# Designs tried in a protein design run: designed miniproteins, single chains, continued (5). Part 80

Each design is a single chain, and the fold is of that chain. pLDDT is the mean over its residues in the fold that is shown.

## One batch from the design tools (miniprotein)

Design m18775
Fold by ESMFold2-Fast:
Structure m18775 (fold): chain A 55 residues (1-55)
Amino acid sequence: MKEEIIELFKKKYEEFGGDIFKAGEQTAREMLKRGVDPKLITDSLLEAKEELKKK
């Protein structure tokens, strides 16, 4: 699940032209609709943002 959240965030990040906030908001909204735990969503988004910083 964490990898799925990170992958969706990266896809949304490209879709919104590098807008981290919009990508994060849309990823969280989609995952919440799927019944994913909010804490797991938050932790996964933090990790995805850290991966972007490494690049």
Scores: mean pLDDT 79

Design m18776
Fold by ESMFold2-Fast:
Structure m18776 (fold): chain A 79 residues (1-79)
Amino acid sequence: SYLEATLELWEEREEEIREALREAAEKGELKVSPVEALKKSLAEFEKKDKEAAELAKRLLRLLLEAGLLSEEEYEEILA
C-alpha cells in the first residue's frame, strides 16, 4: 500500500530523515501537528497496525531530537 511503501523507505533512510528534520527545524520551515492530533494518530496505529505504530514512535523520536517537540510533548504523545 501507499503507507507501507512510505514506511519501508523511512526505515532505510532514518538517518537522512533525522538530518533533514534538524535542518528544516533550524530554518523554521517545518511545523509539527498539534500534540493531541499526534497522540490520537499513534493510539489508532497501536490498535490497527503495530508496525506503523513502531515507525510513528521512531518519527516522534526524530522530531524530539530535531527540537520540533519538547520532552513534555513527546511524553504526552506516548502516554
Scores: mean pLDDT 68

Design m18777
Fold by ESMFold2-Fast:
Structure m18777 (fold): chain A 106 residues (1-106)
Amino acid sequence: SSAEKEKKEKLLKIRMEAGVYVLEAAVLLTVKFREIAKEKNLPLSILATLEGRQKLAKEFAKKDPKFYAKVQKIYDLSNQIDNETDLEKQEELLKEIKELVEELRK
């Protein structure tokens, strides 16, 4: 039906928009990881490995726990959107992601 098609299109649009915000949060977090690596005189190649990124994440979480918590919340909310079938609830989750990303930009 037309209504079923419209609902599916809206769900896909919400998931795509959430994905863009998740990517932005990941980029902002990577900038913070580069700053930590530079401050600690670590090679930038540390950013290219999972173990290196985990080490930088632990250091950053100590330096700026509020920023780190907001990034983790964005990831959690995005995972909730992927498992949500109710359009209205997905829109509420997306709104919360957007507000958190706007706070990270400040």
Scores: mean pLDDT 88

Design m18778
Fold by ESMFold2-Fast:
Structure m18778 (fold): chain A 78 residues (1-78)
Amino acid sequence: EEKKEIEEIRRKLNELGEKMTELIFKERYDELIALLIELAKEFGMSEEEIKEIIENSKSLDELVQKLVEKIVKLLNEK
């Protein structure tokens, strides 16, 4: 089950990659960040952990990258 869950999330991350490109091109970073935060919460990331990622990010691009990487790592650790 967990392996299928990881594959499903990798699939969702590919879809996010395309949507991220569209949202970045349209400069809609707020919507992109909100989507990533919702996805992180869905996969069991704590609000405190999400807040720390936000506070430790130097740019919006870095914030997006860190959120995506953390979601992927959280799933790979399950």
Scores: mean pLDDT 70

Design m18779
Fold by ESMFold2-Fast:
Structure m18779 (fold): chain A 89 residues (1-89)
Amino acid sequence: SMAEAKAQAEELAVQLAAAVDAGDQARIRTLVGEIERLLAEHPEVLPFTKAALIRYLSLSTHPRAPELIAAIAAARDRDQFLAALRAYR
């Protein structure tokens, strides 16, 4: 359902932001793959996923977090969004 897909997007956004803050490259790669799968099944949650990621990444102290936020914010579609995440991992 849409509600379940949004809940998954929120949880993945929280986990990815925490992994970015920790500099955990292996965890980041795993979570990016999970986001890719979610958006393949539920492309309609892309705007929600972007907003959630920006919200949680804004709390990160990692020096590259602002770079990732800017790339995510600039992404106009799913392919650009996933390219931003893949370039970071």
Scores: mean pLDDT 85

Design m18780
Fold by ESMFold2-Fast:
Structure m18780 (fold): chain A 71 residues (1-71)
Amino acid sequence: MPKSTVEVEATDLDTGESHRQVFEDVPMSAEEAMEMARASLAEPPEVSAAVRVTVTDEEGNVLTLEARLEA
């Protein structure tokens, strides 16, 4: 089963606070992980945030998604 590493960095635009989370050995392809990230970012935001999602597959291919969420 393909595995991906997913890194999420979110910066709160009101406080300037940044949070980074790394999910290793995610049991999905880079494309599947990126689709899940897009779906999560389509939900109404509770806070204004700048979000960067970086997905790295087992072959070292990197996909990046950046979004600015406005509450």
Scores: mean pLDDT 77

Design m18781
Fold by ESMFold2-Fast:
Structure m18781 (fold): chain A 81 residues (1-81)
Amino acid sequence: KVREYLESLSEEELRRLTAEAAARIAEAARRGEASPEALAWVLLGNLLREILAGKEAEVELSEEEQKLREEAEKLILERFE
């Protein structure tokens, strides 16, 4: 799956892909393009940002964000049981 592939990449590679996705989206916007390719770059960019945010959040989560994450994980575990 695309997500599994992206999660296998280094932070450096993820940042490069995120920058490329942003550049392609910006170019499509300047040209007024609503092509399937432009939409694919939007979806990929969103997924890349989510993965990068997850990695960065693991390093420097705020107290509130850490609490919410722990509560969410607890609820998920309770649902599995």
Scores: mean pLDDT 60

Design m18782
Fold by ESMFold2-Fast:
Structure m18782 (fold): chain A 93 residues (1-93)
Amino acid sequence: MEKLLEALKKLEKELLENLETSELWKTAPAAIQALPLEEQKEAVRNLFGQIRKAIEEGYSLEEIRELIERIEDPASRAFALRLLDAFEKFAGL
């Protein structure tokens, strides 16, 4: 868990610093892409905060994936799954 939280923190920082050139972030829903940059950064912080909370509560990445798969909005679900995949790859998992 300690390694996962550190990897999550580093990925959040890298994404926030390079948001406009992030290939991952370019795949976010069009409604998010239309927001001002500061609101997009807030969306990133909020999403990473939810993932951090789940990890701190003892959820595995597999359980977090199951929680994401229960998101009713298909666009938000697909994007959150893509973010989780990027996080797992970044963490070397």
Scores: mean pLDDT 77

Design m18783
Fold by ESMFold2-Fast:
Structure m18783 (fold): chain A 74 residues (1-74)
Amino acid sequence: NKVIFSGELGSADFKGTYSSELSPEELAEEITKKLNVAAFYIASTNSFRILKDGKVYVYKLDEKNKTITFDREL
């Protein structure tokens, strides 16, 4: 299992942890596959845009700590 998620997607409590073998693009693919959502990595902001129920959620990538955490809703 390459990524572990906790919390509800779209909430501030949603977070992910992952193995160091995954690139940001591979992480976006794993999020899309496991959560059945559309997820995109945005390199300019080092974050993910996640589309769910007509909303866009921004999650920040921390490559040092291997975590994905809630930033904001667009």
Scores: mean pLDDT 79

Design m18784
Fold by ESMFold2-Fast:
Structure m18784 (fold): chain A 84 residues (1-84)
Amino acid sequence: SEADKLFEEAVEEINRKIGEMANTALETGDKEIAMKKIEEMLKTGREGAEKLPDKEKSQLLLERVEKLAEQGKEYAEKLAKEKE
């Protein structure tokens, strides 16, 4: 369906942003920069969810993005600790 295509496109965009976040955290070791990228990912995910005509898929996307943001924060904290 068209909703499935929009969901897949939103997931791909989020995965791309996650990759950028991980690379930035690894290259800089800067928790502040990593956290800013996580916030950008959350914003992108929320905007993607709002565009979905299917409420169930919209909620699944939001839940996925929130879970990934939590994992990203834990990863950023771990990297910052290793640089102390």
Scores: mean pLDDT 71

Design m18785
Fold by ESMFold2-Fast:
Structure m18785 (fold): chain A 99 residues (1-99)
Amino acid sequence: LTPEQRERLDREVAAALALIGLAILKQDVKNKRPIDVEETRKLLDNALALIAPYLTPEQLAELRRLVDGTIKAIEEKNYEEAIKLLDRIGDLVVAADQA
């Protein structure tokens, strides 16, 4: 692999891992499974950390805002809002990978 191919692969792997974590969380929310707020925060922070090197400062700020909003929605048991915010996080992760 060239260095450019390696960086692209690393970005695609980071995006895929973040999307898998988000999909699992979204499924738990949809199935109304018990959700630990602290573990959810760690999962979302880890997903954000994986993709952060591939984001613009504006995209990173938007993702941070969406992560905070998702945690608040889960704490308030507003699962419909949490699902919408998780979908928006997923959209930004996909956009970052495709850029």
Scores: mean pLDDT 79

Design m18786
Fold by ESMFold2-Fast:
Structure m18786 (fold): chain A 85 residues (1-85)
Amino acid sequence: SEADRAYARAVVERVVENLKKAKTEQEMDSIANSLIKLAESLTVEERQALLAEMKEFLKNTKVSEKIRRVLEEIMARIEELIAKE
C-alpha cells in the first residue's frame, strides 16, 4: 500500500542518517540489528515495502561503500525473513 511505502521510506531515510553519523563498525552493527528487529515485527507486505524502498534508495543515491554494504546485508536478511513465511 502507499501507506506501507511511505512508512518504509521514512524508516530508510532515518536508518541512512544514523549510519552516516556512526563513527564505529560497532555502532553500524547496532543500527543494522535494530532495523532487522523492526523488520521481524512487521507484516510480510510491510517487509516487502521496506525492501523495495531500500532497493530504490540504493539505485538512486550514492552512498559510501561501507553504508552500501550494511544496507545490502540488511536487505539480504529481510529477503530471508520474507522467504521463510
Scores: mean pLDDT 86

Design m18787
Fold by ESMFold2-Fast:
Structure m18787 (fold): chain A 79 residues (1-79)
Amino acid sequence: MAELSEEERKELEELFKKFDLDGDGVITREELLARKDTIPEWPAYLGLLSLADRDGDGKISWEEFLEYAEEVLQRKKEA
């Protein structure tokens, strides 16, 4: 399980909700593309498009988003 702080988790929840246009708890590839010009963080999460297509359903669950976002945050962290 990822080593996210409470603050980082809340930031990711807010980001997830920004992508989740329908508020249904999943992000579709179409929702990601629709938000590309609205969400400032979008360029850091370009890999979510590949994640949405990975399982063939075109959807990203909260768990899948969290795993990807944790990887992004870990890559950006430095002492």
Scores: mean pLDDT 68

Design m18788
Fold by ESMFold2-Fast:
Order: sequence, then structure tokens, then C-alpha cells
Structure m18788 (fold): chain A 51 residues (1-51)
Amino acid sequence: REQRIREVARRWVDLMRAGRSEGLPTLRRLAREAGVTVEEVLPHVNAELAA
């Protein structure tokens, strides 16, 4: 589960940097597909952005 959360966070950040993300709607879709919640992913998004 934690690996799925990290992968969703990483992939969403990569899509945002590439200009291929609509923001939260894209994050919600990725989280749903991986079976995790946006709330679980957001702390990991902050970690990816800080790296």
C-alpha cells in the first residue's frame, strides 16, 4: 500500500512538471486507479516536491 501511495505521488508530480496534469482531477483519478485516497497521497506529494 505505501509503495502504491508513493508511486501515485511520484507519477502525479512528474505529470505536473511535464504540463500533462489538470491538477487535483488527475491526482484523484490516479489515486482511485491505485486503490488509495488523495489524503494518503498528499504528504508524499509534498515530499517529492521537496526532493
Scores: mean pLDDT 75

Design m18789
Fold by ESMFold2-Fast:
Structure m18789 (fold): chain A 77 residues (1-77)
Amino acid sequence: SMEEQYARAMAGALAEALKTAKELREKGRKDPENREELLKKAEDVLEQGKKVADFFGSFASEEQREEAYKLAEELVK
């Protein structure tokens, strides 16, 4: 269904943001000179990812949004 497609899009957006933020935080741990900027970018990526995910989630049911969060966690493993 279209609702399932939107839930999958939500999960994908969340997973991509989480993976990118993890990469930026790891770079920050290894690069003290750029640490603050990289950590700030990680926060911004997570904030933007949540906005995109919430947009897609607005077209999905509550149950499908809950499943999208579970799927995002699985995709980040």
Scores: mean pLDDT 83

Design m18790
Fold by ESMFold2-Fast:
Structure m18790 (fold): chain A 80 residues (1-80)
Amino acid sequence: METERLVRQGFSDMLLRADAREDSEGALLVGEAYSRIQKAGFEDREAVVAELRRLAAEFRSRGDTELAQLADALAAQLEA
């Protein structure tokens, strides 16, 4: 499914960025969001978008504008 490929690519990018910054808490947040999406199923695009928007809000509350923008961009791409 196209949604699964996009989610896998987007989460891989977010994880690589968190890892490059040595941000283990950021990596944990990304991993937790991915696990929730995986459990809900990649076919439920609305649930996937909701999890990405939640992840973006969490990163914004932590001052991580870059990871928040990546999560929001992926959500917007899935809504298109």
Scores: mean pLDDT 83

Design m18791
Fold by ESMFold2-Fast:
Structure m18791 (fold): chain A 91 residues (1-91)
Amino acid sequence: MEVAREGIREAEDAAEKAKKDYENYEQALKDVEETIERNRERMREAVEAASPEDRPRWQTLLTSVESHGTIKKQEAEKAMKEKLEAKKKAE
């Protein structure tokens, strides 16, 4: 046969490992995004429930939470990209 069975097995094992690592990172990113969104909704409710005098302060906190969430999401996306690139080079 034109292809060595050993080579096929090694390729299949590498592909399975890469897929599992990718799926684990996708789930981690999703969990981070869900946490950020829940925190934003909670702060938004606090802004609406606040007295007119306190509302600007709560609005500032909401903006801070959104900025922090964006940074954490970018960090998670970068980690996933680096992991994927490392697996492609290790093939």
Scores: mean pLDDT 67

Design m18792
Fold by ESMFold2-Fast:
Formats: structure tokens, C-alpha cells, sequence
Structure m18792 (fold): chain A 68 residues (1-68)
């Protein structure tokens, strides 16, 4: 269902955030940038499936990724 697909996307986005944090802690900035790029592309692809509340959550996660 669209709800299950949206939940899966948000779960994947949260996992990407954790990975970016660890990659930057290791000095792997190029790898972190590639993961962030992928997360943004995935968001653009799945944005239409998200409720306004889920879109706000995704926006906050992406902002957090950029601030690391």
C-alpha cells in the first residue's frame, strides 16, 4: 500500500542519516556526500506518497543530514 511504501521510505531515510553520521565520524566525507545525494533523489521519487506530516519528517531528516 502507499502507506507501507511511505513507512519503508522513512525507515530507509532514517538509516541513511545514521550512516552519514558514522561516515563523517570516520572522515569519509565523499561517501557521506554520495549517500546524501541518494537520499535526496529517493525523496524526490517518493515525495508524492507522503502525507504532509511524513513530508515534514523527511524534510527534518534531510536538514539534519546536511548539518552533520
Amino acid sequence: SPEEEAERFLRELRSSLRFIKYAKEQGLDDIAEEELKGARELYEKHRHLLSPEQQAEADRILEEMEKI
Scores: mean pLDDT 86

Design m18793
Fold by ESMFold2-Fast:
Structure m18793 (fold): chain A 83 residues (1-83)
Amino acid sequence: AERRPFIEKLLQDVDLDNNTKQELIDEISKYLIDGNTLKNVLETFTNLVNGRNPDKYPEKVYQKYKGNVEKAKELLIKTLQNA
């Protein structure tokens, strides 16, 4: 299905390595989610993972965003399961 390229584009801006992105794309592709819901949850995930520019935030705040990746993934999957 052409859905993988759509998911890849929605995750293009997320600051994660390619292996992690591919794992997420594989997982997300298992769920039958409408495009609007999918876009909303992936934008939320990207914002949570990326946070703000480190130059504007103390290092401790940046590390908090980085430490939230596992929680962000868990929240994403739970949201997809409920959609």
Scores: mean pLDDT 69

Design m18794
Fold by ESMFold2-Fast:
Structure m18794 (fold): chain A 64 residues (1-64)
Amino acid sequence: MQDEIVDRIIAEIEAADRIDIFELARRLKEAGISDAGVERIVKHLRDTHGLEASLAALKELIAA
C-alpha cells in the first residue's frame, strides 16, 4: 500500500546531490512508512551513497 510513496522517495534519493537524513526521517514519520518500506529505503541509501553510519541514525530517528 505504501509502495508508491516508497518508490517516490527512492527516486528522489537517486536524483539528489545530497541527502538530509533528518528531513528524510521526518518525512517517513509523517507518512507512516512501514518497517518494510523503511528497510527498502535504507537498502537503497546504502547501495547508492554507502552511508552505513547514517542508516542506523535514520532508523533511530524514525523510531523516536
Scores: mean pLDDT 69

Design m18795
Fold by ESMFold2-Fast:
Structure m18795 (fold): chain A 58 residues (1-58)
Amino acid sequence: GKIDEAISLIKDALKEKNPDIASELATKVVNILKSLSEEEQDKIKDEADKLISEKLKE
């Protein structure tokens, strides 16, 4: 589903070392978020916050 796609793209963006590719992946996530309900957006945000926190611990 779209939520799983957005989470997968966030994981890929966080792992990506090329800033141009990471930016393109982030743009795809934003476009998915715009097509989702507020509840679905909150689920993606919660998962993204966890993934970002784990990445920042490195």
Scores: mean pLDDT 79

Design m18796
Fold by ESMFold2-Fast:
Structure m18796 (fold): chain A 76 residues (1-76)
Amino acid sequence: SEAERLKNEIATVQELIDYYEKKIKELRTKLDEAVKAGAPQEEIDRLKKMIDVYEENLKNLKTELAELQARYEAAK
C-alpha cells in the first residue's frame, strides 16, 4: 500500500538523519580538539567544510522527512 511504502521511506530517512547527526557531533568534537591542539589551518578548514556539507544534507533530509510524514498522514 501507499501508506506502507511511505512508512518504510520515513524509517529509512529517520535512520539516515540519526547517522548524519552522529557524524556531525563526531566532526564537531574533532574540530574542537584540532583547534585546541593547534592543528594546521588546512585540517581545520577541511573539518569545517565537512560539517557544512553534512549540515546541508541533514537540513535536506529533515525537509524530506516532514514531506513524507505529511503524505503518510494523508494516505492513512
Scores: mean pLDDT 89

Design m18797
Fold by ESMFold2-Fast:
Structure m18797 (fold): chain A 62 residues (1-62)
Amino acid sequence: GSPTGEEAVKAAKALAEGKGEVGEGYNATTVGSAAHDYFGLKVEVTRSGTKSLESGAFVKGA
């Protein structure tokens, strides 16, 4: 399944805080200049075991 908006924001925030927790079965990657700058990064979240990345590429304020 795809992440919800809440899961998306939590994933980006957790990645920015260096926690790396994005919820069960999710993987998050950073796209951009800094992995841990939530206000300046773009994050892609993929549910582990799914065939495709959810269209929720998460950016500042998303």
Scores: mean pLDDT 43

Design m18798
Fold by ESMFold2-Fast:
Structure m18798 (fold): chain A 85 residues (1-85)
Amino acid sequence: MSLEELIKKLVESIRKMGDLFNISQEELDRIIKEAVELLKEFFSLSKEEQRKRVEELLREAGEESDPFRRSVLLKIALLLEEYIE
């Protein structure tokens, strides 16, 4: 899967979650921008650093009190973990 395809899939997933959680368009666009920037940074990392980043994202998701932000972090971590493997 290419970076472009992964970004498209993630953005579509986040928009669907935004609808389910009734998130404002402004907040949704901000979170999408942050997620895309995270993906671009991730692909510049070594494989070892990529694994560490996935572990950190899973930890952050576990500590996140907002259910929408938690769902987004989990979705990012799971997609990236699948890509590494």
Scores: mean pLDDT 82

Design m18799
Fold by ESMFold2-Fast:
Structure m18799 (fold): chain A 86 residues (1-86)
Amino acid sequence: MLEKTLEIIEKIKEKAKKIKDKSLRDRILRNADLLEIGVKASVKTHPEAVKKATELAEKALENIESNPELALEYLEQAIEILIQAL
């Protein structure tokens, strides 16, 4: 689970680097970093929250090239799930 989630986050970061809007790009990259920290901290204690966060990260990855604003919303939702689990 953790390896797959981290791979999705890395793919999000790579695609985010191509976003022309600097503010949006920086926000997506920061949220991806926060999600990585949250997932690593929660994977053993809250595996169900990590699973839900991973599903949202997959949706972010699907939308990042066509709708990066929506991808950011999915990343923010994933982080919120991990925070609420703590």
Scores: mean pLDDT 86

Design m18800
Fold by ESMFold2-Fast:
Structure m18800 (fold): chain A 60 residues (1-60)
Amino acid sequence: DELLARARELIAAGADPTVVAANAAIQLSRRYGLSAEEARAALLEAGFSEEAADAGAAAA
């Protein structure tokens, strides 16, 4: 939640959504034990695009 909120703030500030999504997905996997599919769902629920969520899940 807080991790994904911060990721959205970085994108709003002009960060690359694909890079932000990949870092968020890796952190969700490593810190919370989420699978790639669960990380993808969390990114979509947080308001990331499908393209960014798919790229993030591939990185996790």
Scores: mean pLDDT 78

Design m18801
Fold by ESMFold2-Fast:
Structure m18801 (fold): chain A 96 residues (1-96)
Amino acid sequence: SRADKLVETIRELAEQVLKALRDGDLGGAKQYAEGIITLAEQLLDDPSATPEQLREVKEVLDEVIEALRKYAPEEFQDIIDRLEAVKARIDEKLAA
């Protein structure tokens, strides 16, 4: 489904964030994280998205946030705040 493809692409982008951080490519890491935010918002707006898919994306967001904070917290503060905001929206939707 579209939702399945969004989840898979979010996971692929998360792997790219981790690779970019290892390579010292802060700009690349930021661009991939921006992509994760965009796709996670699309998943939140998809009425066919399952609670299981939302939980999976939340776990991916937690991993990305932790990596960004560990590597360069000051450089990524704005993107971390935006990822945390998306995570909060997932929690709200899961509680509904």
Scores: mean pLDDT 89

Design m18802
Fold by ESMFold2-Fast:
Structure m18802 (fold): chain A 75 residues (1-75)
Amino acid sequence: KELIKKGRQLLLDVFQGKAPGEKIEEALLYIAKGYFELGDLERAKHYFQYILDHAPKSPYYEEAKKLLEEIEKAM
């Protein structure tokens, strides 16, 4: 719940020009982690996969990859 709210707030801040575009990847990571904590593994997987596909050189790539692998082991 808290991580999803934090991610949504970061996306809103970027869209309103209050934060740099680099915060989009951070926001997506928070949303994915929030769904993972809620047990919504399908939505969590979708957001982690999006980070891997669209931000492969991001500092968030390795964390997203590890968490996606944990979801695949749990499914």
Scores: mean pLDDT 77

Design m18803
Fold by ESMFold2-Fast:
Structure m18803 (fold): chain A 105 residues (1-105)
Amino acid sequence: SELEKKRKEAEELLEKGKEYLEKGDFEKAEEYFEKALAIYEEIGDKKGVAKVLLELGKLYLKKGDYEKAGKYYAEAEKIAIELGDKELLMEITDLSVEMLHDIVL
């Protein structure tokens, strides 16, 4: 279906963004994450949206933008709670706690 094709495209874009993030290419990582986010939002895939927001949070954390990182994690957490996705919620919570531990000011 068209929906399945778009979901697969968004998943491939998300994975490319993660690859660029691992390489330290933050500009390309963000571009791919924004493309994946747009598709997941278009198709109403809330779990996909939350996954991209989590990766954007990690990106901004690596850039030292703790305020933006925290906002992305909070948005992803709200979606994980709405979905009842305990595994995703735990992953987001662990990353938020790690961030706060490292930057307690």
Scores: mean pLDDT 86

Design m18804
Fold by ESMFold2-Fast:
Structure m18804 (fold): chain A 65 residues (1-65)
Amino acid sequence: KALVTGEDGARMEIEVKPDATIEELKAALEKAGYKVLSAEQVGENTYRVEVEAGGKVYRATVEIV
């Protein structure tokens, strides 16, 4: 699973496999209604992403568990 925590404190869970690739993570975010602007791996199972939803840009930390 992917645990998504936004800089604004918003949290959500997205279903991905524990060994999900960055491409699979991007696809899951886009299916959830977010346009992925950037994604960067910052730890073994941790990513920083910038996404757009409803005309606003959000930064979030994603942990794959």
Scores: mean pLDDT 80

Design m18805
Fold by ESMFold2-Fast:
Structure m18805 (fold): chain A 74 residues (1-74)
Amino acid sequence: HMKIPVSSSDPELTKELTEIAKKLGIEPVPKEMPVNSIQAILNFYKANPDATAEELVTVYRVIERAPESRAAAR
């Protein structure tokens, strides 16, 4: 049983991630997540529309462990 937080200050992003989670059989949790984190997960799914529930949750876990947004363009 996989869970992913989907709540955000941006209702459009919250809705889109919730729909993807339901489509993949992931339980959407009404827990707040940063807008940038939700955008990164959505961007991954848009680039990989065949992604599995496991892959999407793995991306979420990686983002949660990532340093601050994008200060490392080399």
Scores: mean pLDDT 75

Design m18806
Fold by ESMFold2-Fast:
Parts: C-alpha cells; sequence; structure tokens
Structure m18806 (fold): chain A 86 residues (1-86)
C-alpha cells in the first residue's frame, strides 16, 4: 500500500520531469531545424560562405536528429507512465 503510493508518486514526478524535458527538447529541435534551413538558404544566397557553412549546417542537422529521437523517446515514456498511473 505505502510502497504503491510511493511508486505512483515517483512515477508522477518522473512523468512531470519527462514532460518538461520533452517540451525543452522539442523547442530546441525546432530551433535547430530552423537554423539548418536558414543555413541551407544562406548556402544558395551567399556562395562565399559555402565552405564554412556546410560543416555548421551538417552539425546542426545531426543535433536536430538527435534531439528529435530523444523527444520521441520521452513522448513514449510519458504515455506509458501515464497509462501505468491510471
Amino acid sequence: DTEVSQRNQQAQEDLDKAAQRYDDLSKRYDQLKAQAEELDKQLDANPDLRAQTSREAQALQDEADYLRFYADSYRGSRQNRQRQLE
């Protein structure tokens, strides 16, 4: 009984933390994706920056993909924990 209550409380706290982290990661992902899209436009508009910007664009895309993967993972964890609390 008491252990079940503590487990549910801990799961709720973990769920709240996962939701907050998911929101933060989603915002970062959207920002990095927008930056990658802007860098792609800059490559077309500013050929002089091409060599410098290509590596930066690749790094931002890699980071955006990584954050997207984590955002999806946290979304799944949040749904599973919410289901367990019901």
Scores: mean pLDDT 69

Design m18807
Fold by ESMFold2-Fast:
Structure m18807 (fold): chain A 87 residues (1-87)
Amino acid sequence: LVSDDSLTEQMARGLLEIYRRELEAQGVSPEERERKVAEIEKRLKALVERIKELTRKLHEALRNNDQEEFRKYARELSKLIDEMINV
């Protein structure tokens, strides 16, 4: 659970659970709720995959001692995490 990838997947699952509970509390029908959850899940999975790719590139930049590439990917990663939290 110390891996960025593992943490990202856990965050995505937690956000999905919160969203599902909010829809249930609002009295959304089971059919409509599952549709909305599926849409958010698709968006979160896409963000998780992008975060995993950026994490791989961050590791590569660190291995190559490329500080500029590292900072570039770190900024992109922060933006994606913000987008995930605000899904």
Scores: mean pLDDT 79

Design m18808
Fold by ESMFold2-Fast:
Structure m18808 (fold): chain A 86 residues (1-86)
Amino acid sequence: AIKKPTGVETIKIGNDEDMMLLSAGMIGAAEGSREVAEAVLEAIEKVGLPATVTIDHEKKTLTVEGPKGTLTFKIEDGKAILVSEK
């Protein structure tokens, strides 16, 4: 189902349990899928823990920030598309 966009949401990931909870939440969302969840988990491994995940519901973008870098994805057709890496 299509849901109303509600602005920007920020989630802090400190450990593997936090990653699993985030992954489950993303899969359960209208924009979420297994592929999106796997891309986010891979991004967290690349940037390191603790990581911060920022979801912009209006822009359909997801940013993963950690000690080693920042990755930004666009969520389209249940897929996370990498648009920026720093």
Scores: mean pLDDT 68

Design m18809
Fold by ESMFold2-Fast:
Structure m18809 (fold): chain A 94 residues (1-94)
Amino acid sequence: SSMEEEAERLIEELEELEKQENIDMERVRKLFERAKEILPHLSLEMAERLLSRLLSVLVKIANDPRASPEERREAHRLLDEALELYDEVKKQLE
């Protein structure tokens, strides 16, 4: 579906962001907002893949001492939200 194609593009963009030394937190926030919008329209397997990649990027920012304290706080906030969504998807897959 077009939403699954969009999810694949979001995953690719998140993978590219994760490779960067200075990850743009505003871009991560926008990708997370779009991910939440399309999430109910995705297969559970695609939802898990998308959320897993978001978690990976957010964990990297949250643990990066070079990130600003404000970026780390925002990453922790989004990480908590993403973990709740990931746990819900995982329960449905099991």
Scores: mean pLDDT 87

Design m18810
Fold by ESMFold2-Fast:
Structure m18810 (fold): chain A 74 residues (1-74)
Amino acid sequence: MEIARRIAEYLYENPGKSFSVRELAEALGVSQSAVSEALKLLKSRGAVEEVAKNKYALTKDGLQGLEGAKEAEA
């Protein structure tokens, strides 16, 4: 289950916006706990950052990493 990838893709589709755990959970149809765990993983990889209290956005490095991974799929 790749909730982290779904979060990264959702943030990629919404450039310049930040979202709370609740907003991401509602948008993706998953639990807030699942989103929180996926965000911890993405933050540890530098793919997302907390830009304001409980608001997360995709980093420039995360954006480039997602684009690179997409290009690697045949």
Scores: mean pLDDT 75

